# Designed miniproteins, single chains, continued (2): the designs that were tried, part 82

Each design is a single chain, and the fold is of that chain. pLDDT is the mean over its residues in the fold that is shown.

## One batch from the design tools (miniprotein)

Design m6858
Fold by ESMFold2-Fast:
Structure m6858 (fold): chain A 72 residues (1-72)
Amino acid sequence: AALPEEVVKAMEEAEKLVEEKDYEGAVMILLQLLHDYPDSEEIRAFAREVAEKLREEGKDALADLLLQALAR
């Protein structure tokens, strides 16, 4: 099933925040999405991609927060 429009917009905002180097803002959006839609493979895949980018940028603590939210 397609994701709700609000969820798609939130994911786009998180992607934009990563590009702007606002990693804390991007992580906050993704943590909320993972809380509301914990079994969404689309959100989970996107969160993993962002976590890997965070590790590449040396933001290990923020990456760990996303990875912990993904581990259930």
Scores: mean pLDDT 83

Design m6859
Fold by ESMFold2-Fast:
Formats: C-alpha cells, sequence, structure tokens
Structure m6859 (fold): chain A 90 residues (1-90)
C-alpha cells in the first residue's frame, strides 16, 4: 500500500534502517495492530488501517516539529531527522 511504502521510506531514510529491518518493523506493526489502535486513541488519530493510522500520527508529529522549527527550537540532529521524514512523506 502507499502507507506501507511511505513508512518503509521513513524507516530507511530517517532511522537508518536496512530494507530487511524496515520490512520486519512493518510486520511487527501489523502483528501488534492493537498497540497502534491504542496509540491512535490516545492521540486522537484515526486511520482505516494500522499503517494509515501510524502514518497519520507521523504527519501530526511532523506538524508539531515544523512549529518547533519555526520557533528555532530544533537542534541540528532534530532538523536533519525532520527533513528526512519530510522527504519520505513526498
Amino acid sequence: SMAEEIIKRILMEAEGASEEEAEKAIEEILENKEDVEEMGKKHGISGETPLEMLLNYIRAEVEKARRAREAGLLDEEQEERLRAIERALR
């Protein structure tokens, strides 16, 4: 799915995961879908699939990080990680 492809890119580009590590992480997310659903409830995030819910959560966190960037609150490492996630979300 598109959500799976985007999450895989985030894991590889922002977190430095190998393709095999990214695939394993996606499998673990799908095996633990109840944890993803609980995360969504806690943060008021919804999605039709666990991966779409996770992607929506990541999008919400990116918006918070963009506000922190505008306020000059991000360090160099945080800025690089945000840029990597933004590239993957395209």
Scores: mean pLDDT 82

Design m6860
Fold by ESMFold2-Fast:
Structure m6860 (fold): chain A 99 residues (1-99)
Amino acid sequence: MAFEPLSDADVDAMIAEARRLAEVEKDFQKGLNILIATALLAGSSGDYRGLARAYREMGRLYELMGDDESAKEMYRLGSEYARKAGDEELAEENERLAK
């Protein structure tokens, strides 16, 4: 079956749930799994903005886990896909976070 494109509201809801799992339940693995699913759905539909946002949130979760190397790689990918989406503000945010 073909995946339908994610709306911005769908991406927002998935990111909010991932944040809740990480910050409230302290379940970083479940939060990451939701973000990975978000990235796969966004990537499959050509939603580079949604993909960039998913990578940004994965980077934040890796930082909370103390994995700075994985965090920087996620932010770098988020910046790359934000540029492909034409979202310069999101690209600059990810570039700052990758430092």
Scores: mean pLDDT 81

Design m6861
Fold by ESMFold2-Fast:
Structure m6861 (fold): chain A 104 residues (1-104)
Amino acid sequence: MKLTKILGAEATDDSFEAGVVVLDENLNELESVRIKITKDKVIYIQSHDYVSETEDEKEALEEFKKLMQEKLGLSEEEIKEFDKLIEEAKKNKKFVKKTFEKEV
């Protein structure tokens, strides 16, 4: 089965959002993990079966990475690529996106 992984990050002056979506060969969502920092500085982490909120950015980032590894099966290389996208989004205040296709 062909899986499509979409890594996205978006930063503005007021907010930050990043996430990973895993799609099947028919483009149906199998799983996702998202992190969002709102204007009120509350941080939300969400997957299909899980929602968490915190005001601690370091704790939130560690939880988000753990969910990407454990729930989405992201490799170390995919996580390094995502860290680069997050840095690019924050630096340039832009939306950035990268797509990977994998046979399973």
Scores: mean pLDDT 76

Design m6862
Fold by ESMFold2-Fast:
Structure m6862 (fold): chain A 74 residues (1-74)
Amino acid sequence: MSLRELIDEILRDPRLSPEEKLLAMTLLGEVHQALLEGEDPEAVRAAADRFLATLSPHAQALVRAGIDALLAAL
C-alpha cells in the first residue's frame, strides 16, 4: 500500500475520531520530515512508538504501516 493510499484510508475511516486522524497525519508528517533531514531511523522509530501508545489499537496499526512504508522507501 502506498503512503498516499494509507492517508486516504485514515481520512475516510469512520472508526477514527477527528482527533486521531489529525494525530496520525501529524505523526506521519513528522516522521517523514525527520527522515528527510537525515535523523537516525532507530531514534525516529523509538520516538514514534512512544507517541503511538497514546492512540487506539486501530489507529496504531495504520500509523505503524505508514512508518514502515516511509522507512522502506529510505
Scores: mean pLDDT 77

Design m6863
Fold by ESMFold2-Fast:
Structure m6863 (fold): chain A 90 residues (1-90)
Amino acid sequence: AAAAQAELAARVARNLARYDETDQKSLKEFEKLSKEELKRILIEHGYVTEEEADAMTKEELIDVLKKHFEERRAPGRAALVAWVEARHAA
C-alpha cells in the first residue's frame, strides 16, 4: 500500500537524519581541535606525514580529517538505509 511506502520513507529519513546529525556533531568537534591535536591524529592514522602536517594550515588539516571521516562514514550510511528497508519489509 502507498501508506506502507510513505512510512518506510519517513523511517529511513528519520534514521538517516539522526546519522547525519551525529556526523555534523563530529565534524563540528574537529573544528574545535588545536593544530597540534589535528597533526597528531592525522600522523598517527597515516593520513599525512609529519613534514606534510607541519607545512599545512589548521584549516587544511581539518579538511584532510573531514575527507577521511566522510569516506569512512559513507558505507555506514548506505548500510543503515539498507538495514531499515530490510527490517520494514520483514
Scores: mean pLDDT 71

Design m6864
Fold by ESMFold2-Fast:
Formats: C-alpha cells, sequence, structure tokens
Structure m6864 (fold): chain A 88 residues (1-88)
C-alpha cells in the first residue's frame, strides 16, 4: 500500500542517517527526534494525497517525495511541495 511504502522509506532514511551520525549520540538523538516530527507531517501529506489524487498519481508523487527526502535531504513538506511542482 502507498502508506506502507512511505513509512518503509522514511524508516529506511532514518536508519541511514542514524548510521551516518554513529559515535555522536546527541546529534543522533536530535536527528531522530526531528525525523519523528516529520513522520507526523508525512502522514498528513499521505491523507491529503488520498483525498485529492488517484492511486497512480499518489504512488508517483510519494515515490518522488521519498527520492527528494533521501537525495536532497529535504523535509517531507519541502519534498511534497517540490514533487507537486515537478510532476505538474
Amino acid sequence: STSEEIEEKLIERAEKMAKETDGDEEKRQKLLEELNKEADELKKIVEELKKTHDEETQKKLLRKINELMVFEDLSPREAYEKALEELK
């Protein structure tokens, strides 16, 4: 499902970032806390997409959001805005 795909990729990103901050507990904890806050925002984005777009468009947008989060280190909200602009 789309929600499962988003959650999975967000967790994967969080795990990668946690490993990259290995040896700095304070930085790691702060980063994970910020990612947890962004997870709540991402859930709201997923709900909005379910109401405003068909299933195929939802999958395309969510894939782009995940790419932007992973490769450009954008927040879910920033990635969402950029994905909307690029996929119009």
Scores: mean pLDDT 74

Design m6865
Fold by ESMFold2-Fast:
Structure m6865 (fold): chain A 85 residues (1-85)
Amino acid sequence: SMKIIHGSVVVDGVEVPVTVQQRGDEVAVDTRVPASWSAAQREAAARAAVAWAEEALGRKLRVTDVLEFSDSEYTYIRVLARIVG
């Protein structure tokens, strides 16, 4: 069965939501940031979301892919990862 955890992280003084979905050793980490944010800010948000997910799961993650979709308001970032060890 799938485990789902909700939280948030602060990046550049802005609270961004984090959702973690785990099925076995497969993990998806979802966050969204303002569409105006730079690539560097999006990368920082993705890294912060993954670090939060590792803490929430108590497990180290290996990132396998990063998917982005933007609309007029937000960039949605999905980090695909696997549990290590």
Scores: mean pLDDT 91

Design m6866
Fold by ESMFold2-Fast:
Formats: structure tokens, C-alpha cells, sequence
Structure m6866 (fold): chain A 94 residues (1-94)
């Protein structure tokens, strides 16, 4: 279901947040994490479209990745690819 896909997406975003928190404790990283958490909450509540989520999430994720060591960045890229596949499936159900 669309709800199950959204829940899986939220779980993958939580993994990205955990990786970020493990590697960067800066105020800038904390602000990016807070923005990502707010974005996911708005998406789960149906306040923003999957297309708008994809755009804003991609921008925040690009900034986050620049702050991570290579191995952590690679894992985040893998999780982002899975999130993008889930977003495409959600869009097909709209």
C-alpha cells in the first residue's frame, strides 16, 4: 500500500539520520538533520507531494553528504537510491 511504502521510506531516512549523527555533531549537521526530519513529517502527513519531497530531500541530502567520510557517504547514496525507488512507486499510486 501507499502507507506501507511511506513507512519504508521513513525507515530509510532514519538510517541516513543515524549515519549523519554518528559522523558529524556540528550545529550545521544538526540543523540539516532537523530539516530532514521536518520534511519527512510533512510528507508522511500528506502536506507535500512526492515530487516536492524528492526535490527538497535531494537538496538537503547533497549538503549532508559533503560533510561525511567516503564510506558513510557511499552508504547514504545506497539508501537514497532505495528512497528514490520507493518515491517512484508512491507516484504510480497517486
Amino acid sequence: SKEDLKKKLAELVREIIAIARAHDHSPESQELVAQIEELVEKFMAGEISPQEFAKQFGELLDELIRRLPQAAAARVFELAAEINELLKEILKLE
Scores: mean pLDDT 87

Design m6867
Fold by ESMFold2-Fast:
Structure m6867 (fold): chain A 68 residues (1-68)
Amino acid sequence: SLVDEVRDQMDYAVRQYQQGRLTPQQVESLLANLQRIADRLTDPEVKREVLKLVEETKKRVDELQQQQ
């Protein structure tokens, strides 16, 4: 499903960020693109789940940055 694909991509991106393989700017760009995709979704349940994943991922990245 789209939700499962987004979740897998977010988990992968967080792991790459933790390993220093993605810059903060690259993660922000990825999250911005997913936000634009979510904003265009017409299914309210799918939109809600994708927006939740984007928000949770933003919080995870912010928490990691605060540990620096």
Scores: mean pLDDT 80

Design m6868
Fold by ESMFold2-Fast:
Structure m6868 (fold): chain A 75 residues (1-75)
Amino acid sequence: SINEKIREILDKYSPEVQEIVDNMSKKEREEFLEEMDKLLAKATTVKNDSEVDDFKNELEKLIKKWKEKLEKKKA
């Protein structure tokens, strides 16, 4: 099912998400969670495999964006 595919994607990226969240300030965590909440809201409207792929790509982009932002802060 579509819901199972979304869950598998979330489960796969959960450890990486937790790792970046653990390295965030409280303010950065709040900003990240707001973006995640918007993405999860979109996930509830997913109806086909193409939209599952779009969700996965958006999640990967969000994770990459925050990793790069945190790395720039350290440099």
Scores: mean pLDDT 81

Design m6869
Fold by ESMFold2-Fast:
Structure m6869 (fold): chain A 64 residues (1-64)
Amino acid sequence: GKKVILVYAGEEGKKTAEKMAEKFREAGFEVEVIEAKNGEEAVRLALELAEKNPDADVMVYPAV
């Protein structure tokens, strides 16, 4: 399917995720945006989501 999951942490991660979400939605993708508590949580959550959603592209923005 045309699904993208964006996981972010922190203020910089939020800014990047918001910009990317707009671009993917304009391109016709279903976009889900998820906030994590910190960069380590963001990476862990992204790996879990990628495993559970093999037809989705999972991207992580851990504020670095």
Scores: mean pLDDT 82

Design m6870
Fold by ESMFold2-Fast:
Structure m6870 (fold): chain A 85 residues (1-85)
Amino acid sequence: SSRERKIQQLKIILVKRVRPDLSLEQAAQLLRIENVDDDFIQETEQLARQVRDLSDDELLDMLRQLGASEEEIRELRALLEFLKS
C-alpha cells in the first residue's frame, strides 16, 4: 500500500541519518525491507529532501500517523540507538 511504502521509506531515512555511510540498499537490508527498485529509491530520496528539516522525533510521529505500530516504532528506536553506538 502507499502508506506501508512511505513507512518503509521513512525508516530508511532515519537509519541513514544515523549512518550516512550506508547506501539506501544497505539501510533497507538492515530494516529487512524487500522490493527496493529504482522507483522506490527515487521516491525515498525525494521524501528525504521534503523531511530534511524535521527532527527524528517528528519523523517517528509521522510513522505513527501513517499506521506504524508501537512495536515497529520501539524496534526502530532500538536499532537507531544500536547504530549510534
Scores: mean pLDDT 89

Design m6871
Fold by ESMFold2-Fast:
Structure m6871 (fold): chain A 90 residues (1-90)
Amino acid sequence: MEELLREAEEALELARESGDKLAERATELALELLKKIAAGEISRLEAEIQLGILRIMLGVLEVIGASERALEAVRRAIEAAERAIRERFG
C-alpha cells in the first residue's frame, strides 16, 4: 500500500507539472481513493464506482486532446487505484 500511495503522489505531481486542471483533479481523487482503501473507510462497491469515475475523467481528457504528460499522470493514478482495489478486495 505505501508503494501505491507513493505512485499516486508521483502521478499527482506529474499532473500538476502538466498544468492540466482536470488531470490534477483526477489524480487528487485517485490519491483520496487510495487513502480511503488503506484506512478501510470504503467498501469494494464504492471503490469500484470511484474507479469508474476516474476512467470517465481519463476518457474526457483523451477527447479534449490533453497533453501526453496529463494523460500519463491520470493513467498511472488509475493503475495504482486498480492495484490497491485488487490487493484489498481481491
Scores: mean pLDDT 89

Design m6872
Fold by ESMFold2-Fast:
Structure m6872 (fold): chain A 85 residues (1-85)
Amino acid sequence: MEAVKEVEKLLKEAHKNFVKATEAYQKGDYETALKYVREAIENAERALDLAKKYNLPKRLITQAEATLIGARIAERDFEKKLAEK
């Protein structure tokens, strides 16, 4: 089913962007970290929307939800670091 492949692709892209965000954060590049975590959020939100729209297996919905929650927590931390002097 094409929807399953699209969701799996979006989740892989979200993971890759989250890894890039974490690497940028470890280097002190909070601006780059924030850009990549926002891309991960967008990918995860699209994956979740498609998984719910097409009633895909619960495993994909759960994975998308977990990815989205993790990315949003990271975004808040990165925004806080950028707001600091």
Scores: mean pLDDT 86

Design m6873
Fold by ESMFold2-Fast:
Structure m6873 (fold): chain A 106 residues (1-106)
Amino acid sequence: SPVLETLQSLLKQLEELREQLEKAKTDEEAVEIMKKAIDLLKETIAQLKKLGAPSKVVLQIGSSLGMMEIALSVAVLTKDDVKEMGLLAIDSAISTVEEIIKELEK
């Protein structure tokens, strides 16, 4: 399934960004990685829509995007726990993508 392949690619890229975020030494580096995750999620939503993915899948990935955008906004505004906020949002996105993949493989 092209939808499943797109989600598997997203999962791999989110895991790579998660590792980069964990290794980030500055708030600036963490913010740049969070922005990359947002761009990746936006591109994936556009691709899923083009592929005619189920509306539930688009909504779930869209919810992950929303969480990541909120995390970035809070991190930039407060400068508190920037990396930890990013890790929370990316771990939530990874979990969501894994659950969607499991559902679609049945």
Scores: mean pLDDT 90

Design m6874
Fold by ESMFold2-Fast:
Structure m6874 (fold): chain A 76 residues (1-76)
Amino acid sequence: MSSLELQRAAALTILRGALAGRSVEEIVAEALALLEPHLAPEQLPAVRRLLTGAARLAHADPELAREALAEAEAAE
């Protein structure tokens, strides 16, 4: 996959997981599993932190998450 395709796959995983009521830990683990084979080990802590922030925001603001998901899916 291209870098953009991987970023979109991770974003869709976070948005769909949050809207489905999955835990932040489950969402982050699934998104990180998609990105991990393409990242250097030293990048993992920073990426995990960013994914955790995104998952928490999606949980806190479901309307924003729904809009972001619709926009991302429309771009496919």
Scores: mean pLDDT 79

Design m6875
Fold by ESMFold2-Fast:
Structure m6875 (fold): chain A 94 residues (1-94)
Amino acid sequence: DSLLKGFSPLYDKKNWEGIIAKYKAIVENGIPDPALGGQAYVVGNALYNLGKYAEAIPYYERAVKVLTALYGPNHPLTLAAKKNLEEAKKKVGK
């Protein structure tokens, strides 16, 4: 079974709470952190959209690290994750 299964439809529907619930269910079944499957960015976005900026930061940091390793530091997806990380940090720095 794949960590990727069912996250995309939840993201497309803007079901942020559903993404978080699915992540918790996956972790509870002993499956590795979604960061390893490239899901860190999706989970980070879900947390950000729920206003959970502090919780989003470690997921965006993992997304940047993973995407940089896979695609390089200047890939559009890597740059998007970096931008979202900085925006989340700005929200927490109040």
Scores: mean pLDDT 69

Design m6876
Fold by ESMFold2-Fast:
Structure m6876 (fold): chain A 72 residues (1-72)
Amino acid sequence: SNEEKIKRLEELIEKERRERKLLEEKIEELEKKVKETGDPKLETLLLLYKITLGGTEFIIERLEKKIEELKK
């Protein structure tokens, strides 16, 4: 059933949105530490978290598009 598939995709989107929120909070904390310390290791870690955040946003977009296709 397309309704069951949509429900599973919506559950995956909610999981990804929770992960995105946690990543945004970690990025904010890490940006403060980088500003205070200037530590190059923390700057590298911040870059990696920002890349991961972009990946999460891309996954959400793809899942939302799949739901739209299933509703047609």
Scores: mean pLDDT 87

Design m6877
Fold by ESMFold2-Fast:
Structure m6877 (fold): chain A 98 residues (1-98)
Amino acid sequence: SKAEILRKVIEDTSIKFKKGIEEYEKGDYEKAKKLFQDAFSKTIDTLNKLDYKILADDVKKKGKQVMDKIDNKEPIEEIKSVVGQVLGRLLMQSIMEE
């Protein structure tokens, strides 16, 4: 089901976001950026395949916000805030599909 696919995406994306946050906190901004880019790209691709175009566009915009925050070396709490918004929206979509 679409809900099951979304739950798997949330799980995989959460793991990558956690690794990205850990690398950012270590000061490895390049590794963090690559982890976040991979997580966002795979999430957007899956949402588009499920025909959640509006959600995919929102996640894409939030992904750009995260990349910009990394490039500006903003506090990790600001990155965590945007990431939390993305995961929350994905979880709500998963619940609505049940």
Scores: mean pLDDT 87

Design m6878
Fold by ESMFold2-Fast:
Structure m6878 (fold): chain A 103 residues (1-103)
Amino acid sequence: AEAAARAEAEVDRALAEGVPARELAEREIEEARRAAEALRAGVDPEGAARRLVEELAASVVLARRLPPEEAARVRGEVVAIGGEVASDPAALAAVERAAAELG
């Protein structure tokens, strides 16, 4: 609940500052990919898992603000990142712990 509310507030702030929703979605997906790579490499796994959960939450919020075609692309990228994490048991366990802690 808190992670989703925080993601909505951060997205609303960036959009109010004039960042286009498409550009913001691309930045969030890029950050999610970097966090997933760090997590799988064993670099700050707890911090990387928390960042990944937050960036994926922001991407889901942004998908609701985009046209259907662009929303489908963002959702596809979220699913792909999730699939890569799910293929690594240690990464999946870290993400599940971070998600439980963030609500």
Scores: mean pLDDT 80

Design m6879
Fold by ESMFold2-Fast:
Structure m6879 (fold): chain A 74 residues (1-74)
Amino acid sequence: MDEDEERMLKLAEELIKQARDPSLSPVERETLLALADMLLYLIEKYSTSPEIRERAKKLREEVDAVLAELRAQA
């Protein structure tokens, strides 16, 4: 179970990293952030590991920050 949560965290981190690429369209970047947020939401809701939940929470804060930057530019 924890290994699957770890893989989902790594996938979310990669999606956030890709969403920071300014060569992508705003729609593509928002789509990547939405996918990352969905994965992180599921981890926070269902994980029993405090460490995994803390990592998911920090990554969701990063998603919110990047999304706010994109919306400020729109």
Scores: mean pLDDT 81

Design m6880
Fold by ESMFold2-Fast:
Structure m6880 (fold): chain A 71 residues (1-71)
Amino acid sequence: SAEEALEKGRKLYEEGKFDEAVQWYEKAIDMAETEEERRRAALELVRLYIDQGKTAEAVKVYKRVLEEIEK
């Protein structure tokens, strides 16, 4: 499920496996059945990219997912 993919991403991020965490956060976004699930996964991925200094990637995720939530 999206929640399981999100949880795996969080665990990988805590382990310092950032590239793997990104892949699982992206899977969580893709698997999300609700806007709330998609928003949570996208926000956590944005935070990861910001923490890694990848501001352009963070902006890309924000525009792709979070801007679409309001219609």
Scores: mean pLDDT 80

Design m6881
Fold by ESMFold2-Fast:
Structure m6881 (fold): chain A 115 residues (1-115)
Amino acid sequence: KEEMIQRIKELRQEILREVLKAIIFASMSDSESLLVFMDRVVQLAKETVELVQQLSSDEAMINAIQAALQKLETAYEEAKRKIAEGADPLAAALLFNEAAADFLRIVQQAIDSAE
């Protein structure tokens, strides 16, 4: 349990770092790097959800984090589509950031509930 909580905290920090890199590289119009960092966020988020599901017995929390992951995956697919259509990488990154922020908020609630 304590080791899972610590791993979730580490994943939360890793997600935050990859989100910040996505925004920074998007501000430089580097869509290739943006796509790499967004993909890393989604993969780390999937790992986080698996650990929260093992840690939590609260069905509402499990449903909330699964819904947040689905929104994050949808935001990533929309960002990829918009970038392919010639949209501003920073605008795509900021929309993805909203979904990532909601996901991180729910991760923090899961951590607080487990402590």
Scores: mean pLDDT 87

Design m6882
Fold by ESMFold2-Fast:
Structure m6882 (fold): chain A 99 residues (1-99)
Amino acid sequence: SNEKKKILEEFDRLGSELNSLLEQVQTLIDNGELSPEQAKQLNQSGQLAENTFKELGKEIKESENIKEQVNLLTKAKFIFLAFSGEVFVLLRQAEREKK
């Protein structure tokens, strides 16, 4: 349906934003901007977010129910916001520790 197509397009956009954030995190780790413990935490959280996104994407594609599809997209948005917030907090901690 047209509604499912819109949901998948929004999900794909959100997934692209997650991938961009994961690449930014890897660059920060490679440049030594994070402590080993912070790098480990973000790698674990990022891997969980990526794996959860893959599962949610499959569930949206397999779902025939628009309400279920919307709920899955909302869950994906929550996962992205949670990971993005964690990245922000840990970067601010790393900046303070370098002073």
Scores: mean pLDDT 87

Design m6883
Fold by ESMFold2-Fast:
Structure m6883 (fold): chain A 70 residues (1-70)
Amino acid sequence: GSGAEGAHRSGEAAARAGAAGDAAAWSTMGYQAFKVAPTEEMHEAGLEAARAGQAGDAEAGARYGKLAFE
């Protein structure tokens, strides 16, 4: 539903922001994490990464994205 789409897009945005400042790999890894294992745990971690990115902290977004993927 809409919630899953929101979390997915937020994670992708955070990864993209991180890639712009740090590593393009985070963009692809974050996106793939949502596709491979769209669980509640992954959704929450992805949302945290996305929120960090949306707050203007692309590096923090990339770090939280790594935690979500791990």
Scores: mean pLDDT 54

Design m6884
Fold by ESMFold2-Fast:
Structure m6884 (fold): chain A 70 residues (1-70)
Amino acid sequence: MAAAERLFADAEALEAAGDHDSATLHRWAAFRAEVDGASVADLGGTALTPEEFAALKEEVARREAELEAA
């Protein structure tokens, strides 16, 4: 299974459990994997670099803004 698919599935489970922060981080990691073709190794297990967080936040915000504007 692709890394992005697994991260989205984990995010959905976490959100259902009420852990919105962890769900958000998993969603951002999944977007990173989809956009950049990043592997699970690039995600560093349970931690992302500050640069990855900044890039993911910008990418997610960009996509959400585009959907809102459409």
Scores: mean pLDDT 61

Design m6885
Fold by ESMFold2-Fast:
Structure m6885 (fold): chain A 87 residues (1-87)
Amino acid sequence: MFSEEQRKVAEELIELAKELEKKGLSVEEITKALMEKLRKTKGFSLEEKITIALAVAYEMQFTYKNKKVGQAFVEVANELLKEKKAK
């Protein structure tokens, strides 16, 4: 279950991703924009950011059937996991 702050961040990321999808951006371009927004987000640990990205990826792919946005969030989670392993 998300906290209210985590839910707000998840909603902002979903809105950004949908906006970029409507503009015809690639999965890679959407992933880059989502990563920049998440890196600028304060008050969350790296582990919490990974959890948000994975939860949103699952909901977008399986609940909302949006494979493109879902894949972008999977790539965000993968990049954050690589960052965690480097520390």
Scores: mean pLDDT 81

Design m6886
Fold by ESMFold2-Fast:
Structure m6886 (fold): chain A 76 residues (1-76)
Amino acid sequence: MPDEKEIDLSFARMLLALAKQAASKGDLEAAREEVERIEKIAAKNPDNAEILEILAEAYELVGDEEKAAAYRAKAA
């Protein structure tokens, strides 16, 4: 089976790290761009709890608490 799921998870983790770095510098525009990339990965992997948790953390990082809570609930 192709390692698409493992590749997507690793990529999502990298994008979250980049979003955290951008947000720590006050660059919320760059952080939101990384969140949009994570959204696309999550859309491809709707049943992957780990990717949904990463997306929830990314939304919390950019201040979207409602979406963060919703995706954490989906990941559970």
Scores: mean pLDDT 82

Design m6887
Fold by ESMFold2-Fast:
Structure m6887 (fold): chain A 63 residues (1-63)
Amino acid sequence: SSMERKARAMAEGAKTLVEQGMEALAVRELTEALGSEEKAREFLALAKESIDEAARYLVEHGV
């Protein structure tokens, strides 16, 4: 129920899609969730490197 837990789940889901070769789908789903393709791509880039940093990005940007 915490915002950080939801953010981490979103980051892990996005990273899994990329690892499965579904990066375009990850970008689409994140764009719908975050309301911005720019934020979606930045979040996804962070998620590829660090789930912790990606989760922090969502919490700090109020998404």
Scores: mean pLDDT 82

Design m6888
Fold by ESMFold2-Fast:
Structure m6888 (fold): chain A 82 residues (1-82)
Amino acid sequence: SSELQKKLDQIDAEFKQQLVDAGLLSASDLSNKTAITSTMLRAVGWSLSDDPAEQAKAQQVFELLQQRQQQVQALLEQFQQE
């Protein structure tokens, strides 16, 4: 439904803003439809790095992704229940 899509778009917008606030994404990328995917790919690269600072960035991205996934799942469950 249009209501479900609006709420999903809001969750994605909030997630992108959290990435900007954490310094993991630039403000100019907020309108970029691939920003989440690109950040996830960078996080995978960082997780394989020997640099503890990069590993910490990867962990932060994965924690934020887990929170977003939980929000999306809760929203979808609400719309599947009549």
Scores: mean pLDDT 82

Design m6889
Fold by ESMFold2-Fast:
Structure m6889 (fold): chain A 52 residues (1-52)
Amino acid sequence: MGVTEIVAGPGSDGRTAAIEAQKLGVPFITTIGDSPIDVYSFKPFFEAAGAK
């Protein structure tokens, strides 16, 4: 896929990541299974948050 996303495994506290994403003004979506946290609405904030 050609999207940029913040990846946070289920082993970490997704709540902390979600709060920080909200502060940065990026959308945060947490999924279970093999889907990472998807954030591709605010690319500039996403890059600042460590997107790859």
Scores: mean pLDDT 46

Design m6890
Fold by ESMFold2-Fast:
Structure m6890 (fold): chain A 85 residues (1-85)
Amino acid sequence: SKTEEVLKIAEEALDKVDELTRDDLRGGALAGLFRMGLSVLKRTNASPEEVIEFMERFLKAAKKLNMPEEVIKILEEALKQMKEV
């Protein structure tokens, strides 16, 4: 399903962010919170649009907290892929 594909893209992007923020307590905590949110969306049969909106919120938070450019690029590329599903 489209929802399953966008969730997979989001989860793979978060895994990459987790690796990049492994030694950054703040970045790791933020990624963990958003991963928890994705788990809730998955369990509650969220729409693809709701998953995309949640990821857009994560990207906005990452930019506001001045996370590394590499992290921001991963999230932007993931959002682009999710919108193409």
Scores: mean pLDDT 80

Design m6891
Fold by ESMFold2-Fast:
Structure m6891 (fold): chain A 56 residues (1-56)
Amino acid sequence: SSLSTNALAAMHDLGLSEEELREIAEAKDEELPALAKRLGITVEQARGAKEAVLLG
């Protein structure tokens, strides 16, 4: 899947790698709090990043 402009912006804003963004995109909503803590971001930021990837 190609990353959208919104997904690339989320990577840059949050300091995430492509692999970390992929983990967020693949994570279930229930897994987002644990993943966000591990990545040093908020649950809201993780959810926003996931939505940015899923929107295309």
Scores: mean pLDDT 79

Design m6892
Fold by ESMFold2-Fast:
Structure m6892 (fold): chain A 61 residues (1-61)
Amino acid sequence: MVKKEIFAIAASYAQKIGDAETLEEVKKAYREKSATTSVKVENAVIRALIDKIEPDFSLLE
C-alpha cells in the first residue's frame, strides 16, 4: 500500500466516525510528510483496514 493511500483510508475512517481530532492529525502527518504517526492515526489505519474503508484522497487536500 502506498503511504498516501494509508493516510487517505485513515482520514476516511476518522470522518465516518466523526473524529475531527484524528482527521486533523492525519492531515497534518500527510502535509508534513512525517515518517512516524501518532497512536490515534495508527489505530485509525488499522480500523480502516479491518472495515475495508475506501481511500478518499480529497480529504488530504
Scores: mean pLDDT 73

